Designed miniproteins, single chains, continued (5). Designs and how they scored, part 100

Each design is a single chain, and the fold is of that chain. pLDDT is the mean over its residues in the fold that is shown.

## One batch from the design tools (miniprotein)

Design m19467
Fold by ESMFold2-Fast:
Structure m19467 (fold): chain A 76 residues (1-76)
Amino acid sequence: MDALKGMLEGLKLIEERAQEIFEQKWKEIMEKLKQQGIVLSEEELKQLKEELYEQSRKEAWEDLVREVGRELELEA
């Protein structure tokens, strides 16, 4: 059994979920900025996008940890 393959598949799932969370948050933030009449510069948009993606990756990891923890609680 290939333990490395399992870890790589896990990382792929985290990345996929992070992308999904990022897209949802980006849409919400852009809608809020538009409603408030806030126009960001290209540099500000780039920084916001990078920060948001990093936060999304963290949330994807936290979601995975919560799912694993919930399953462990059911086993206990």
Scores: mean pLDDT 75

Design m19468
Fold by ESMFold2-Fast:
Structure m19468 (fold): chain A 85 residues (1-85)
Amino acid sequence: STVEEILAKLKEKEEDLKKYREIIKKVKETYGVSEEELLEFVEKLRAEGKSEEELSEKERELAIAGGAIRALKAAERAKEEVKAA
């Protein structure tokens, strides 16, 4: 792989993290929910085994935001691990 390919992948990852933050903020403002409530909602959906098609528009947005919070926390943990190594 070229240096340009590596840089493009890093940029895509940073853009994804920015999108995740914006999704979380928008959903929190739209529905008046906390990050903790979004995480609980995602865990509940996972436990119930509901398909995406069975979700209401609101439930789909909450699930996306909850997933985004998990992705951000995973990225922060990965950065801490790299910094510790």
Scores: mean pLDDT 73

Design m19469
Fold by ESMFold2-Fast:
Structure m19469 (fold): chain A 110 residues (1-110)
Amino acid sequence: TSERIQTLQRELELLKTFLKKLEEIGQEMNQLSNSQRQELAVQTGVALKDLLAQLRARIGIPRELIREVETLVKKIEQAGTDVMEQFQNLLQFSKNIIASLENELAKLRA
């Protein structure tokens, strides 16, 4: 139980850092025109790929989250994609995973 609690705390810290970076990118995109959003999305694709490599190296990161980030990175590179919609979907998915893990942690501390 104690070791599982420590593992979950570390994984949550990593996921919350990831979510904060996604929220910052989303805030930048929200201030831009559609063409500017596409340009920013291409630039942030490199940062997201680097972050994906870090997430893949960690135990306990949900495979579903990694897959969603991979999908977003691929779609960012395509003309005519609604990048903001896909980005908002990833944000909501990430928040749901964090909430699930926080719930697990709370039950283990009970």
Scores: mean pLDDT 69

Design m19470
Fold by ESMFold2-Fast:
Structure m19470 (fold): chain A 88 residues (1-88)
Amino acid sequence: GLSEELKKELEEGDKLIEKLREELEKTTDEEIKKKILEGLKKVQELIARAAEAYEAGDEAGMEEALREAVETLKKTLEEVEKLKKEKE
């Protein structure tokens, strides 16, 4: 099953998805919208990779892909916040 550490990371990831969704609803800036959508697409691809690893019995590969998904969410939010600051 999922480790307690990974469960906590997934809970953090869920909160990050909510924040990115809120930013997407609030922004009229096309560059910021594009950055959010590209980040969410990458997360979707990583979740699909995790599912494929799980089906193959590769628990380590599944955990790696899920951790990459959370890291991608964090980086996407950082890039969105940077763009907002640069646009003032």
Scores: mean pLDDT 82

Design m19471
Fold by ESMFold2-Fast:
Order: structure tokens, then C-alpha cells, then sequence
Structure m19471 (fold): chain A 90 residues (1-90)
């Protein structure tokens, strides 16, 4: 998961998608914390975050601004849920 998110960040950066690259790097850090915690809910949220980032990158590349905006809201919500969960299990 972490390596895949780091690769997503590199590919987004090469494509000029700075926002996806930044979000993927944050997600990689959160995924490391989820793996370190061993918490099943945190790991599930990290997997969901990865999937949403992959969909967001595709929407940006396709120029689908409406879908990208909707996915950005879901990404923000999922990141916040993962941060809250990790804080609760520390």
C-alpha cells in the first residue's frame, strides 16, 4: 500500500497533477501509521483512501472537473476519518 501510494505520487507529479501528488504523499504517511497500528479499521480507511486517490487521478487526467471535485470531497472526508481513527488507537 505505502509503495503504491508513493508511486502514484511520482506519476501524478510527472503528469503535472500537483494536488494528487501532495495528497498521495500524505496518504502514504497515513498508510504507514495504519500498518504500524495494526488496527483493522485504520487499514480499511487507508485502502479506501488509496482507491479514491486512484479514481481522482483518472478524473483529473480525463478533465472531468465535476467528478474530480466530488472525489476531492470524499478524499478530504476519508483522510479526516483515518486521522481521527489513528488518534483514537495510539
Amino acid sequence: MVKELEELAKEAEKAGDKLTAAMARVAAQLAREAERSGDPEALELARKLKGLLEEYAKAVQAGDDEKAKQLQIQLTQTMNELIDRLSAVQ
Scores: mean pLDDT 86

Design m19472
Fold by ESMFold2-Fast:
Structure m19472 (fold): chain A 79 residues (1-79)
Amino acid sequence: MRAEVAEEVERTFTRLFRWQAELAAAVAGASEEELAEVAEALRPEAEERQREAERARELLASLSEEEQREVYARVRAAV
């Protein structure tokens, strides 16, 4: 049970961090105006990703401190 929860949290955080990294790379040279346009256009996606992140954090909080450290280490290795 907990191993499955840890795997789900790992997969979710890895996908979210990759999405954030791709977005950051895409806007790395953007002007303030371009950043505002991107933020507006991506607001629905950002809200959905925030809900996914909140769910993943809730699942992570159900794990022991040791299991949480393992998940973070694996996510860091994956990104």
Scores: mean pLDDT 78

Design m19473
Fold by ESMFold2-Fast:
Structure m19473 (fold): chain A 85 residues (1-85)
Amino acid sequence: EKFEESLKRIRENIEKRAPEMAELRAHVDARVEELLKTATPEQKKRLEIARDIADGVIELAAMFGVDPETVRAALDRILDWAVEE
């Protein structure tokens, strides 16, 4: 009973935060496109993994109400990791 109510609230939170999450996804996509211009084949594979991780982070952040600025900083760190090595 309460578990189903909790899932409903999580869904509602995701829907309410949809514009902020869409902006974060657009930020990741723009950063990936820019990084792909100078990336090595190895870095391109890492960027693909980083993009998947970033999408998961955005979804979890929406569920738990994490501040968008904190999420953006974490996403940038993940993408930077993909191109550092």
Scores: mean pLDDT 78

Design m19474
Fold by ESMFold2-Fast:
Structure m19474 (fold): chain A 67 residues (1-67)
Amino acid sequence: SSSLEEEIKRFKRHAEVLIESNEAMALLAESVYKLSDPSYKKKVEEMKEKMREKIEEIEEELKEYLE
């Protein structure tokens, strides 16, 4: 079933891109708020921590599939 193998490979690639994208977006958000409004820095820090936690969770799940 080459189709299933191709779907799994595409899923893994998309998941990896999403993980990297989430981290990049967190860093970008921090950069924007550093320039615009100091009051949002705390919210950005909280968002970054939450996103990193989700990224770690996704990475652990993906490791199980990448075996």
Scores: mean pLDDT 67

Design m19475
Fold by ESMFold2-Fast:
Structure m19475 (fold): chain A 84 residues (1-84)
Amino acid sequence: MDERLRRARALVAAAEFYLEMAKKYIENGDVEKAKQYLKEAIEVAREALRIADSMPPDDPEAVTLKRRAEQLLKEAEELLKKIN
């Protein structure tokens, strides 16, 4: 298995985790912690996207990870702008 695929998969999972934590803190009214988790989600999603974008286009998992990283990045950025 390509090490880039493993790395991108781990970063996507981390971005999903940080985004879910941010949503939880928004629900609890802790806007400052929510901002911290959103910034973390953005950073790891950007890194996942860069890695996935460098992988072969014929790898269906790489294509899926790229789309997921793009969605997570967009959602985290939009949410950060909305709560700021």
Scores: mean pLDDT 84

Design m19476
Fold by ESMFold2-Fast:
Structure m19476 (fold): chain A 86 residues (1-86)
Amino acid sequence: MKETAEKVRKLFEEAASLLSNPEDAKAVRDAGERVAQALEDGNIVEATKLLIATILRLVGLYLENPSEEIKKALEKAVEALRVADK
């Protein structure tokens, strides 16, 4: 669904904008585009896999450097999973 894909893109862009490391921010943005494309293609399995992989990456970042910004980015990624699961 195109509307769901756009919401996921926005949430991942918001998550990426909270990350101070440019490489991590780029990885989250790229993941958001890949998830949105998978959703537009109707590939729910690929979209879910990419969403979970991104959440796990953000959990890893939070464990290495616990910050409010990374926590908020993780919350945005979890919200994207909730939006995609509808």
Scores: mean pLDDT 82

Design m19477
Fold by ESMFold2-Fast:
Order: sequence, then structure tokens, then C-alpha cells
Structure m19477 (fold): chain A 96 residues (1-96)
Amino acid sequence: SQELIEKGKALFELGEKYYKKGLEAAKKGDYETAVTYLKQAIEHYKESIKLFQEAAYISTDPEEQQKALEQANEAKEKLIEVEKQLKEAEEKLKAK
């Protein structure tokens, strides 16, 4: 479904925006704000992955299946990256 792919892309882009805001806050030493934005990014990436996986599962077009799986994998890589940044920000917040 193109609709599921487009919804997945929108959530991925929202995840990217929150991730950037989280990194900017962390660079300024605002770890409370960083944790908030990084958690938002994680939720949006997780939702994006689910939609891309669903799009791949229901698709009867091999090309659409492959593109959806590639986008799910990209979102999974971003999720791993953001979870690492969240852990670092939470440790900094505890060391206050």
C-alpha cells in the first residue's frame, strides 16, 4: 500500500526532526530537553518501522516490497543510533 509507505515516511521524517532537536539540546548541555526529544524520535521511528513492515507484508508487488523493507531497515538503523544517544543523555542527566 502506497498509503502505508507515505505514512511511514511522514513518521520517519518526524523522527528525524525530533532526533536533530534532541542532539542540539544535548550539545547545549540541556539533557532534560534532549531526553524528551530523543524519546519522541524513538516512538516515531518505531511507528515508521511498523508501517513499512506492514506495507511490505501486504504488497503483491516485489519492487514495492523491497522498497518498504529497505525503508524499514533504514528506520531500524536510526532507532539503534537514537537509543544510544538517549542512554548517553540519561547518564549525563543522572550525573548532574
Scores: mean pLDDT 89

Design m19478
Fold by ESMFold2-Fast:
Parts: structure tokens; sequence; C-alpha cells
Structure m19478 (fold): chain A 110 residues (1-110)
């Protein structure tokens, strides 16, 4: 079981939130380009959770549809948003924000 430090986890969450805000605020990006960028941020968030917790999800993020990624991210949000572990709580918040962003972009592609 490999576990990263709380300091490293918090730094990675800060970077991922900054990247999420840049994608959200970039009016030059098409919905398809936003979807691709948000999927990569979702994968990095799941990888961060695995490295921090030492737990692997049942599904491979690389093989997930956008809808499956949303469900996985929503589960992380619901499970960890109230965690006494501050880094896990912040990973949960990031997962919730990414799930919302993915849902909004998918609605634009319909």
Amino acid sequence: MKRISDEEANARVDRLFDELLKVHNDESLSPEEKLAKLKELAKETIELYEEYSGFKPLLDPEKMSPEELIKTLQRLYMEFISSEDGALARIGQLAGSLALGLKEVLEQLK
C-alpha cells in the first residue's frame, strides 16, 4: 500500500482545482475540448485518491465512459465530503465539482 503525504495531496488538489477553473472560464474551448480536458482532470483526481488512500476503484478510469466517470466522482463526493481527513474531504469537493462540470458539458453535446 503506497500513501502520499497530506501536504502532497493538498498541493495536487490545489493544482487540479486551478486547472478546472481555467477550463470552466476558457470561452475559446469547444464543448468537445472541455469534455476531453475534464475527463483527464477526473482521471488525475481518481489517481490522486488511489495514491492517497491506497484503495483502487472497481472500474479502470481509462475505460470509463463520461457517465461512469460522473457516477464514480459523485460517489467520492458523497463518501468523503464530510471526512475528518482534510485531504480526503478536499478530494471529495474536487470530485463533486468535476462531476458537475462533466454533466454541464455533456448536456451541451446533446
Scores: mean pLDDT 81

Design m19479
Fold by ESMFold2-Fast:
Structure m19479 (fold): chain A 74 residues (1-74)
Amino acid sequence: SMEEILEEIEKELREYMEKKNVPEEEAKKFLEQARKALEEMIKDLRAQGYSDEEILRITTALGLHEADVYIEDK
């Protein structure tokens, strides 16, 4: 489900940001900003016929990239 995919992505992004020494308040802010974009990406990929496993892989990779950009902009 979309909820399960979102939970897994948010978990991986939180763990990644923790490893990068991002404060919890900044990590939370990033995840709140990213949530809508992640939901729309999941919806779009699903409409294109990607499997849940493929969607998780693609959206996680994109989310990690966006996290790096967010960290660098500080």
Scores: mean pLDDT 80

Design m19480
Fold by ESMFold2-Fast:
Structure m19480 (fold): chain A 70 residues (1-70)
Amino acid sequence: DFEKLKEKIKEQIEEIIKSKDKVSLRVLAHELRELGDEKLVELVEKAIEGEKLSDEQIEEIATRLAEARL
């Protein structure tokens, strides 16, 4: 179920950001770069630098990753 996968990924991303897990954020940036989504890579890199992502931005990242993992 795409919606369940997306929600699970979103929760995972929110936890990574909350815990300031820069290693996991770098893994996400690499995965998005392999998918060719440079806009989302820049977004994750901003989170690595300590910028807060909006719920909508996290949803965009989760949606793209869920599409790729389906």
Scores: mean pLDDT 81

Design m19481
Fold by ESMFold2-Fast:
Structure m19481 (fold): chain A 78 residues (1-78)
Amino acid sequence: SANQAAAEAASRQFVAAARRLEQMGGPGADIRRDTQRRISDIMDAHTDAGDLDGGYRDVQRLLQDGRDKLQKLIQQAE
């Protein structure tokens, strides 16, 4: 679905930013681990509700927000 593709694209961008922060000595790995737990919780809740597309939409928003926060941390670490 378009929502799944968008969530996967957001995931790739989020992971790249988290790895960049980790390479700079920041908490990129911890942020990635915490975000993966939140993704699991979102998808479980939406799967139980029978709305997988809604799950991908919420995951996309979480990953985009997380990436923006990671980008700010990366810029501050420069």
Scores: mean pLDDT 87

Design m19482
Fold by ESMFold2-Fast:
Structure m19482 (fold): chain A 83 residues (1-83)
Amino acid sequence: ISKELEELNEKYQEEFENSTPEEQEELAKRVEPILAELLKKKFLEDESITLEDIEKFIEKAKEMGLEELAKAAEEVKEELKKK
């Protein structure tokens, strides 16, 4: 599974929450598109990931204010439902 994604997300979550508003904007801009791209690629290719795992990531992303990451995870969820 996306252990690399989870570790990246946890690392950036701590840094993001401990940053100034200006630093948070810069981090969000850098991190969110990278995480979104990684998320879509890993979740679509990794058969070990479950829909429950994806939903958990969506909740975490929303809680952190990472709307684009949450959106990317929702898109992956929809693709996986197709087959």
Scores: mean pLDDT 69

Design m19483
Fold by ESMFold2-Fast:
Structure m19483 (fold): chain A 55 residues (1-55)
Amino acid sequence: MVKTRPSPVYPDKLGVTELGVGYSIDESDETGFLLKEDGVVVHKATGVSFRPVPK
């Protein structure tokens, strides 16, 4: 890992409402992380997304 670049995003700006509808497993998993199809990890409580580095 020579470079780690976290992408701080605001789900409110991305359309948290639309994402929220997709998160039907939201049952006290507010401090957890969500893994998207692209492999992007989203912090549920904060809405910060991180991209996994290949090495």
Scores: mean pLDDT 47

Design m19484
Fold by ESMFold2-Fast:
Structure m19484 (fold): chain A 82 residues (1-82)
Amino acid sequence: MELSEEQRRRREELRQRVLRSMQKALNSDDEDEKAEHVTKALRYAIELAPENAEEILNELLDTARRQMGLTDEQLERIREKI
């Protein structure tokens, strides 16, 4: 069964919000601001695919650690906010 036009647009909007939040995190110079934007990206990504929430959480936090230099303590705080 095909997704409705409204459902397809909603998913695309969520995808764009994930990308924008990750971009803001990458462009931020402050570690707390990076963590806040990563948290927003995670919330949008989980809303996009709630069945895979734990996998998405782990993958995005690993990306934040590797690409943004966030500490394990900051990653744990992000996890607790989800």
Scores: mean pLDDT 78

Design m19485
Fold by ESMFold2-Fast:
Structure m19485 (fold): chain A 72 residues (1-72)
Amino acid sequence: MREELLRRAVELARRLQEAIDAGDWAEASRLARELYRVLAEAVGPEEAARITRRVVTAALNGGDAAETLRES
């Protein structure tokens, strides 16, 4: 279900933001990889890579990772 995958992706983006803010790069890397897998199931690998990159970039630049995902 698309709504279920989106809910999981938003939760992963939120956790990714928390990991980046905490400086836990190992956990951030794991969460980014998991986010990509969930998104690839929903939208395919090319679009998943694009969205994951945007979310990670937003989190690293002090933006809102979960909001960036919702806008995608």
Scores: mean pLDDT 81

Design m19486
Fold by ESMFold2-Fast:
Structure m19486 (fold): chain A 71 residues (1-71)
Amino acid sequence: SAAEQAAQQQALAVAQGLAEKLAKDPRVRPLADQTVSLTQALVDAGVPLDDFAKRGQQALDATYDAFRAAA
């Protein structure tokens, strides 16, 4: 229960952090909105997120760094 709630909060925080970075560029803002919306839908559906936030954060950081390196 407490661990599940913490994992949900962490997943949303990671998604929101990426969304804030992407929202500054109007070309990729829809991706930011989709990321937050999908994460919220998973939380609302009660999907287990016990390892999701950690793996998700690593993947999001790598993806964002790749976008910045490609620009």
Scores: mean pLDDT 68

Design m19487
Fold by ESMFold2-Fast:
Structure m19487 (fold): chain A 74 residues (1-74)
Amino acid sequence: SLSEAWRALQDAADEELRARIERARSSELSKEEQLELLEMLYERALRLARTFGLAKEEEIRAEYEKAVAEIEKA
């Protein structure tokens, strides 16, 4: 169903963000490079949410802000 497709798409976007954060840490990327990568993934996640009309923008933002804070404190 449409609702199931939306949920799968959002779950995939969140999974991508987590995988990218872990890769950034493992590859010893600079703090600036990690933040740029997160910004790109955040923009992609927002674009998907807006395209499909899901009210998940605040959840996506919260996860992005948490990831940024974790990198900045490292």
Scores: mean pLDDT 66

Design m19488
Fold by ESMFold2-Fast:
Structure m19488 (fold): chain A 100 residues (1-100)
Amino acid sequence: DEEEKKEFLKQVEELIRTAREATEAVQRGEDAGLQVARVVEKGKEISGKMKTDEQKEAIVRSTKILGEAILEAAKLSPEEARRLMEEAAREAREIAEKVV
């Protein structure tokens, strides 16, 4: 179903957006653990909306990758943090595209 595929990809982009916001927050000095928890909660919400186990697993894996990147970004320069987050976002999109 094309509409279900579009909605799934839209939700993946929303998860990535939440992770980018979290990365910006930790770069501003916010607690990294709190920001990771925020992304994990968003991942749970999205996973709960998924119709297939494959889509649910894709969201879980993407959430872990993005969460690890946020924790690492807290220790990096702003430029390195952006680079790391874009790499994590790319991997999340690749996971999503395999499940669409």
Scores: mean pLDDT 87

Design m19489
Fold by ESMFold2-Fast:
Structure m19489 (fold): chain A 76 residues (1-76)
Amino acid sequence: SAMERERTKILFEVTVAISGVWFVLKTPSVPQAEKDATKAFAQDALDRLRAYGAQHGLSPLEQKALAELEALLQQL
């Protein structure tokens, strides 16, 4: 369905954001400007997942992804 495709797309974007933040956290040599850009990108992905959740609710997988991204952003 269209809703299933949209859900998959959002989860993909969130997964990319999680990977990006994780990489920055594991790579101390990343400049501050790159850290700020990664944080902004991840915040956008987080906001998209929250907006989706407000309209459709979140599955357990989506709830876990939301919590993981929030926790990673706190460390950035």
Scores: mean pLDDT 85

Design m19490
Fold by ESMFold2-Fast:
Structure m19490 (fold): chain A 72 residues (1-72)
Amino acid sequence: DLEEAIRQMRELGLSDEEIEEILRLAEEGADERAQLRLLVRVAGGGDADVERILAAPSDEEKAALLREIAAR
């Protein structure tokens, strides 16, 4: 759910302005991978974490992985 992605971004410490820009880029056709790279970088992860999230079968599992990275 898009709402869940927004909540995760806020939990990672992104400002409302930063979240709005990311959503704008996604709607404009920005690559899902590029968007995830920004989130993972803010959380303190790397490229391996991005690949792991992209391989996750559900949005809930993707969110859980992002939270795990942020909790490191």
Scores: mean pLDDT 70

Design m19491
Fold by ESMFold2-Fast:
Structure m19491 (fold): chain A 65 residues (1-65)
Amino acid sequence: AAEYGRKAAEAGAAGDAAGAAEYGRLSQQHAPNEVAKRSGEAAAEAGRLGAGAGATAGYHSQKAA
């Protein structure tokens, strides 16, 4: 879901790598199909771009798994 992707970026910005990983996992678990997953990723990407440098850590944490 889009909210979990965004929370992963926020956790990464706060330096919480464990929280970022957990939210990334929840995002995938609650996206039962590819359409829902892509929609969530698009919303998370928009949030990451707006959050600037802080969002970069969350983005990488979500992508690492």
Scores: mean pLDDT 58

Design m19492
Fold by ESMFold2-Fast:
Structure m19492 (fold): chain A 59 residues (1-59)
Amino acid sequence: MDSTPEGVADLLTREAIERGVPVETAVAALEFSLKEHFGVDDETAERLVARVRERLAAA
């Protein structure tokens, strides 16, 4: 499976919903993975964090 920043964001969203993880905990894990593992720029990280935060707030 090709791990993309978007794929990791989608995976973390699904896992957080399934396990009832607080939104801030899921967002912190995503930010760490995006910056430390993928080395994405701040704009890309903020966009994906906003996307995950919206999905978790809707769940």
Scores: mean pLDDT 76

Design m19493
Fold by ESMFold2-Fast:
Structure m19493 (fold): chain A 84 residues (1-84)
Amino acid sequence: EPAVRAVVIPVKDNAAEVRALLEELRALGALEGAAVLIADQGSTDDAVALAVEAARAAGAPVVVADGTDAADLQAALDELRARA
């Protein structure tokens, strides 16, 4: 079966740092051929929205999961496999 390479990005109230990281990953081509999993640690700012937008701009499939819930993370990984 085809393997899916996933980039997991933990986010929590750190929109500026997430933006800088995603800009660097995009510039390095690290999002090409990869799926992005946004592990939200309970953000109250726009960090999750910025991460989703950056992944879409790079053409990567993106899934958002509750980073504090192991079952939600597993469900997100299963969804990414189904999209592979």
Scores: mean pLDDT 71

Design m19494
Fold by ESMFold2-Fast:
Structure m19494 (fold): chain A 83 residues (1-83)
Amino acid sequence: LEELAERLLEAVRAGDLEAALAAEEELVARAREEIAASTDEKEILRIQLLAARTARELAEILGDEEAAARAEAWIAELEAQLA
């Protein structure tokens, strides 16, 4: 999942729409599979944390300060639950 999230962020930074869409589709499919297969609440929280971190980085690339702040708040809440 982390490798797929990084590929998505790299494609967005490069302006490669086809690569970004392919990485997003694969990331969503794999995250859905891992959540469905997991019986561990901490593992589900870690997948959500990856999603939150990816959302923050996307917001930063796009210059959306409000979205970045919301993602940072979500990251803090998820990190508190994992501690």
Scores: mean pLDDT 77

Design m19495
Fold by ESMFold2-Fast:
Structure m19495 (fold): chain A 100 residues (1-100)
Amino acid sequence: SEAIEKIKEIIEKNKESLLEDLEKLSKDENTKLSEETIEALEEIMLIARKNKISKETIINIISEVLKVPKSLAEKLLEKYLKYYDVALGIELIKEAVEKL
């Protein structure tokens, strides 16, 4: 899949930033993600949503490419989705407005 190859390329390109934030997350769950990590994950999630790639598949790719445990890759992606994902934020605002 071209989409999977693009995701792998983004991870490799941002490997240093991703690994630094993964190390910080392993020690402190309240760590702030770097701008480089946020931008990389935003691009990855944009591709994933357009191509209907599951969260589990993204976690597996991050784990495989960076050679980190899947549990740590999952923590990184969940941290991004909960606190940094603008698309999710917009969706939650739309849902709240529909309830008004």
Scores: mean pLDDT 82

Design m19496
Fold by ESMFold2-Fast:
Structure m19496 (fold): chain A 82 residues (1-82)
Amino acid sequence: SLVEAMTEEELAELREALKRAAEANKKIKELLEKYGLDTVEDLSEEALKVMEEYIQAAINNDEEKAKEKFEKFEELLKELAE
C-alpha cells in the first residue's frame, strides 16, 4: 500500500499535513455555515480559487499566507450572502 511504501519520516510529514488539512476544512465549513451557504457549489469561481489557496497554505504550514487567504475568502463570502 502507499502507506507501507513510505518512510517513517514521510509518514510523520503526511500525518501532520492531514491534520492541518482537516483543521482547514473544519474552519471553511464553520465559515460557510456563518454566512448561510449550503454547499461549495454556491461559491463563485474566485471564492473557490481563494479557498484552494487557503487549504494549500494551511497544508504547507504557511500561517501568514493561510491567514491572508482565509480573510479574503471570508470577504468574498460576505459579498455572496445577499
Scores: mean pLDDT 80

Design m19497
Fold by ESMFold2-Fast:
Structure m19497 (fold): chain A 84 residues (1-84)
Amino acid sequence: SADEKLAQEYALHILQALQDEDHEALKTYLESLVSQSPQVLLRAQEILKKYVPALQSKLQQALEELQPQLSPEAEAFLQSLLQS
């Protein structure tokens, strides 16, 4: 489906930004993702939860740096990945 493809593209870009420690790209993709449909957001979250355990230290660092710059919705999404 279009939602599945879009969710996979967001998950891939977010994972790449986390691996590269590219916090500007990560912020851009997170803010874009939370503006998408609930179906896309939930599916991207499911995909990301499978890979996040390998990236916990980078995810924590990104959250600490980006927290004051993120919308409440983007912050909540990023925090939800840590609680997996």
Scores: mean pLDDT 86

Design m19498
Fold by ESMFold2-Fast:
Structure m19498 (fold): chain A 63 residues (1-63)
Amino acid sequence: ADRAGDAAGAGAAAGGAGSQETARAKYLGMVEHGPDGAREAALAAGGSERAAELAGQGAKSYM
């Protein structure tokens, strides 16, 4: 419904945007520099140290 769609959109724009940016940066870093690149990209996108650690480990597992 419109209400559910609007709430989801507002959540993505206000709360989820940073998470999405971090995920995108993680993917790009993984493609270019492997796990280390994923970690660095996550940090550059404003992710926390823990998120960067998980991004690096996730990329390693994926690769």
Scores: mean pLDDT 57

Design m19499
Fold by ESMFold2-Fast:
Structure m19499 (fold): chain A 74 residues (1-74)
Amino acid sequence: MEKSVLEAAEALEKLLKEKGQEELAERTKRVVTELVKKGEIKEAAELLKAVNEKVIQEDWEGAQKLIDEAEAKL
């Protein structure tokens, strides 16, 4: 579970960087990694899924809000 979540975070980071969203990519990886370190694996996986859905929709504002909310809880 933990390894799969971190691998998914790395894949999403690469995709976001390719789309020019470098800051969002870095923040997403950082927040997911911190959630995993805290043992919040389910929360990390749900965040990755939600952000990925926003990325597919090209809803950058929605993706940023998800990361902002998760980061505030760290």
Scores: mean pLDDT 80

Design m19500
Fold by ESMFold2-Fast:
Structure m19500 (fold): chain A 70 residues (1-70)
Amino acid sequence: SMVEELDREIEEIRRRTAERLRKLGIEEGARYVEEGRLDEAIAVAGEKDPVAALDVAVSKTVIEILRKKK
């Protein structure tokens, strides 16, 4: 279904964002992304790398847009 497809896309965005944070050594941020705690992930990533925080913020915005389509 369309709803199931949107859920898979949201999960994939979250997974890829966490993977990028792990590659940067921001393990705590990656853990927060996996837990769906995106605001905490932004805060932790921002302490280490402002570009990583921006990446999480963009992912959060895209996820919110996709959730609105449900």
Scores: mean pLDDT 85

Design m19501
Fold by ESMFold2-Fast:
Structure m19501 (fold): chain A 57 residues (1-57)
Amino acid sequence: SMIKFVNDTAAQVAVKFNNKFGLTVRGPDGTGTKIITAELDADNPEKALKQLQELLS
C-alpha cells in the first residue's frame, strides 16, 4: 500500500511510501538541504510514521 506524509508549511518535506522500499526526505532546514534515507514498513502506516519521526529527530 501507499501512504503519504507532507509538511506543506514549515519544511519542504514530502514522504511517499511504496512497499518497503527506501524513503528519501529532502528539504531546506535553514542550514542547508538534509537528506534522510531509510527503509519503511508500508504495510503499517503507524509504524512507518514512528520510523519517520525517529529519523527527523
Scores: mean pLDDT 46

Design m19502
Fold by ESMFold2-Fast:
Formats: C-alpha cells, structure tokens, sequence
Structure m19502 (fold): chain A 76 residues (1-76)
C-alpha cells in the first residue's frame, strides 16, 4: 500500500542520512516489506526515539534486522 511504501521510504532515508551502508539498508527493507504496516510504524517510532538521543550506528541497524527477522518468522 501507499502508507507501507511511505514508511519504508522514511526509514530508508533516515538510515542513509545516518551513513548506514546500502547493503544493510537493503537487508532491512527486504524484511520490512514482509511485515504489516503496524510493525513498520513501530520500528520508525523506535528509530525516532533513538535518534533523539544519538546518531544511529551499524549495531542499531543489526539489532533492527534481527528483530525484523524474528517478526517475519513469527508471521509464518
């Protein structure tokens, strides 16, 4: 849906602005495309809260990828 694509685009832009590699961004985006809009919205909110305290780093994105993988597996 348009909303789902918009949320993923916002997450992608925030990660690019934080200097995260395209490979890590693509891994996360592929997982987010498999999740419902509510899960993507929750991840965006968690990112916004983290960014209020500090810059997103590679370890943050690895944790997000791991969490997204668990959520994708739980939907099957």
Amino acid sequence: SARHNQLIAQIRQMLQDSGISQDMIDQLVALLQQLPVSSVQNMLKAMQQRMAERVINDNDVRAMIAAARVQVAAQQ
Scores: mean pLDDT 86

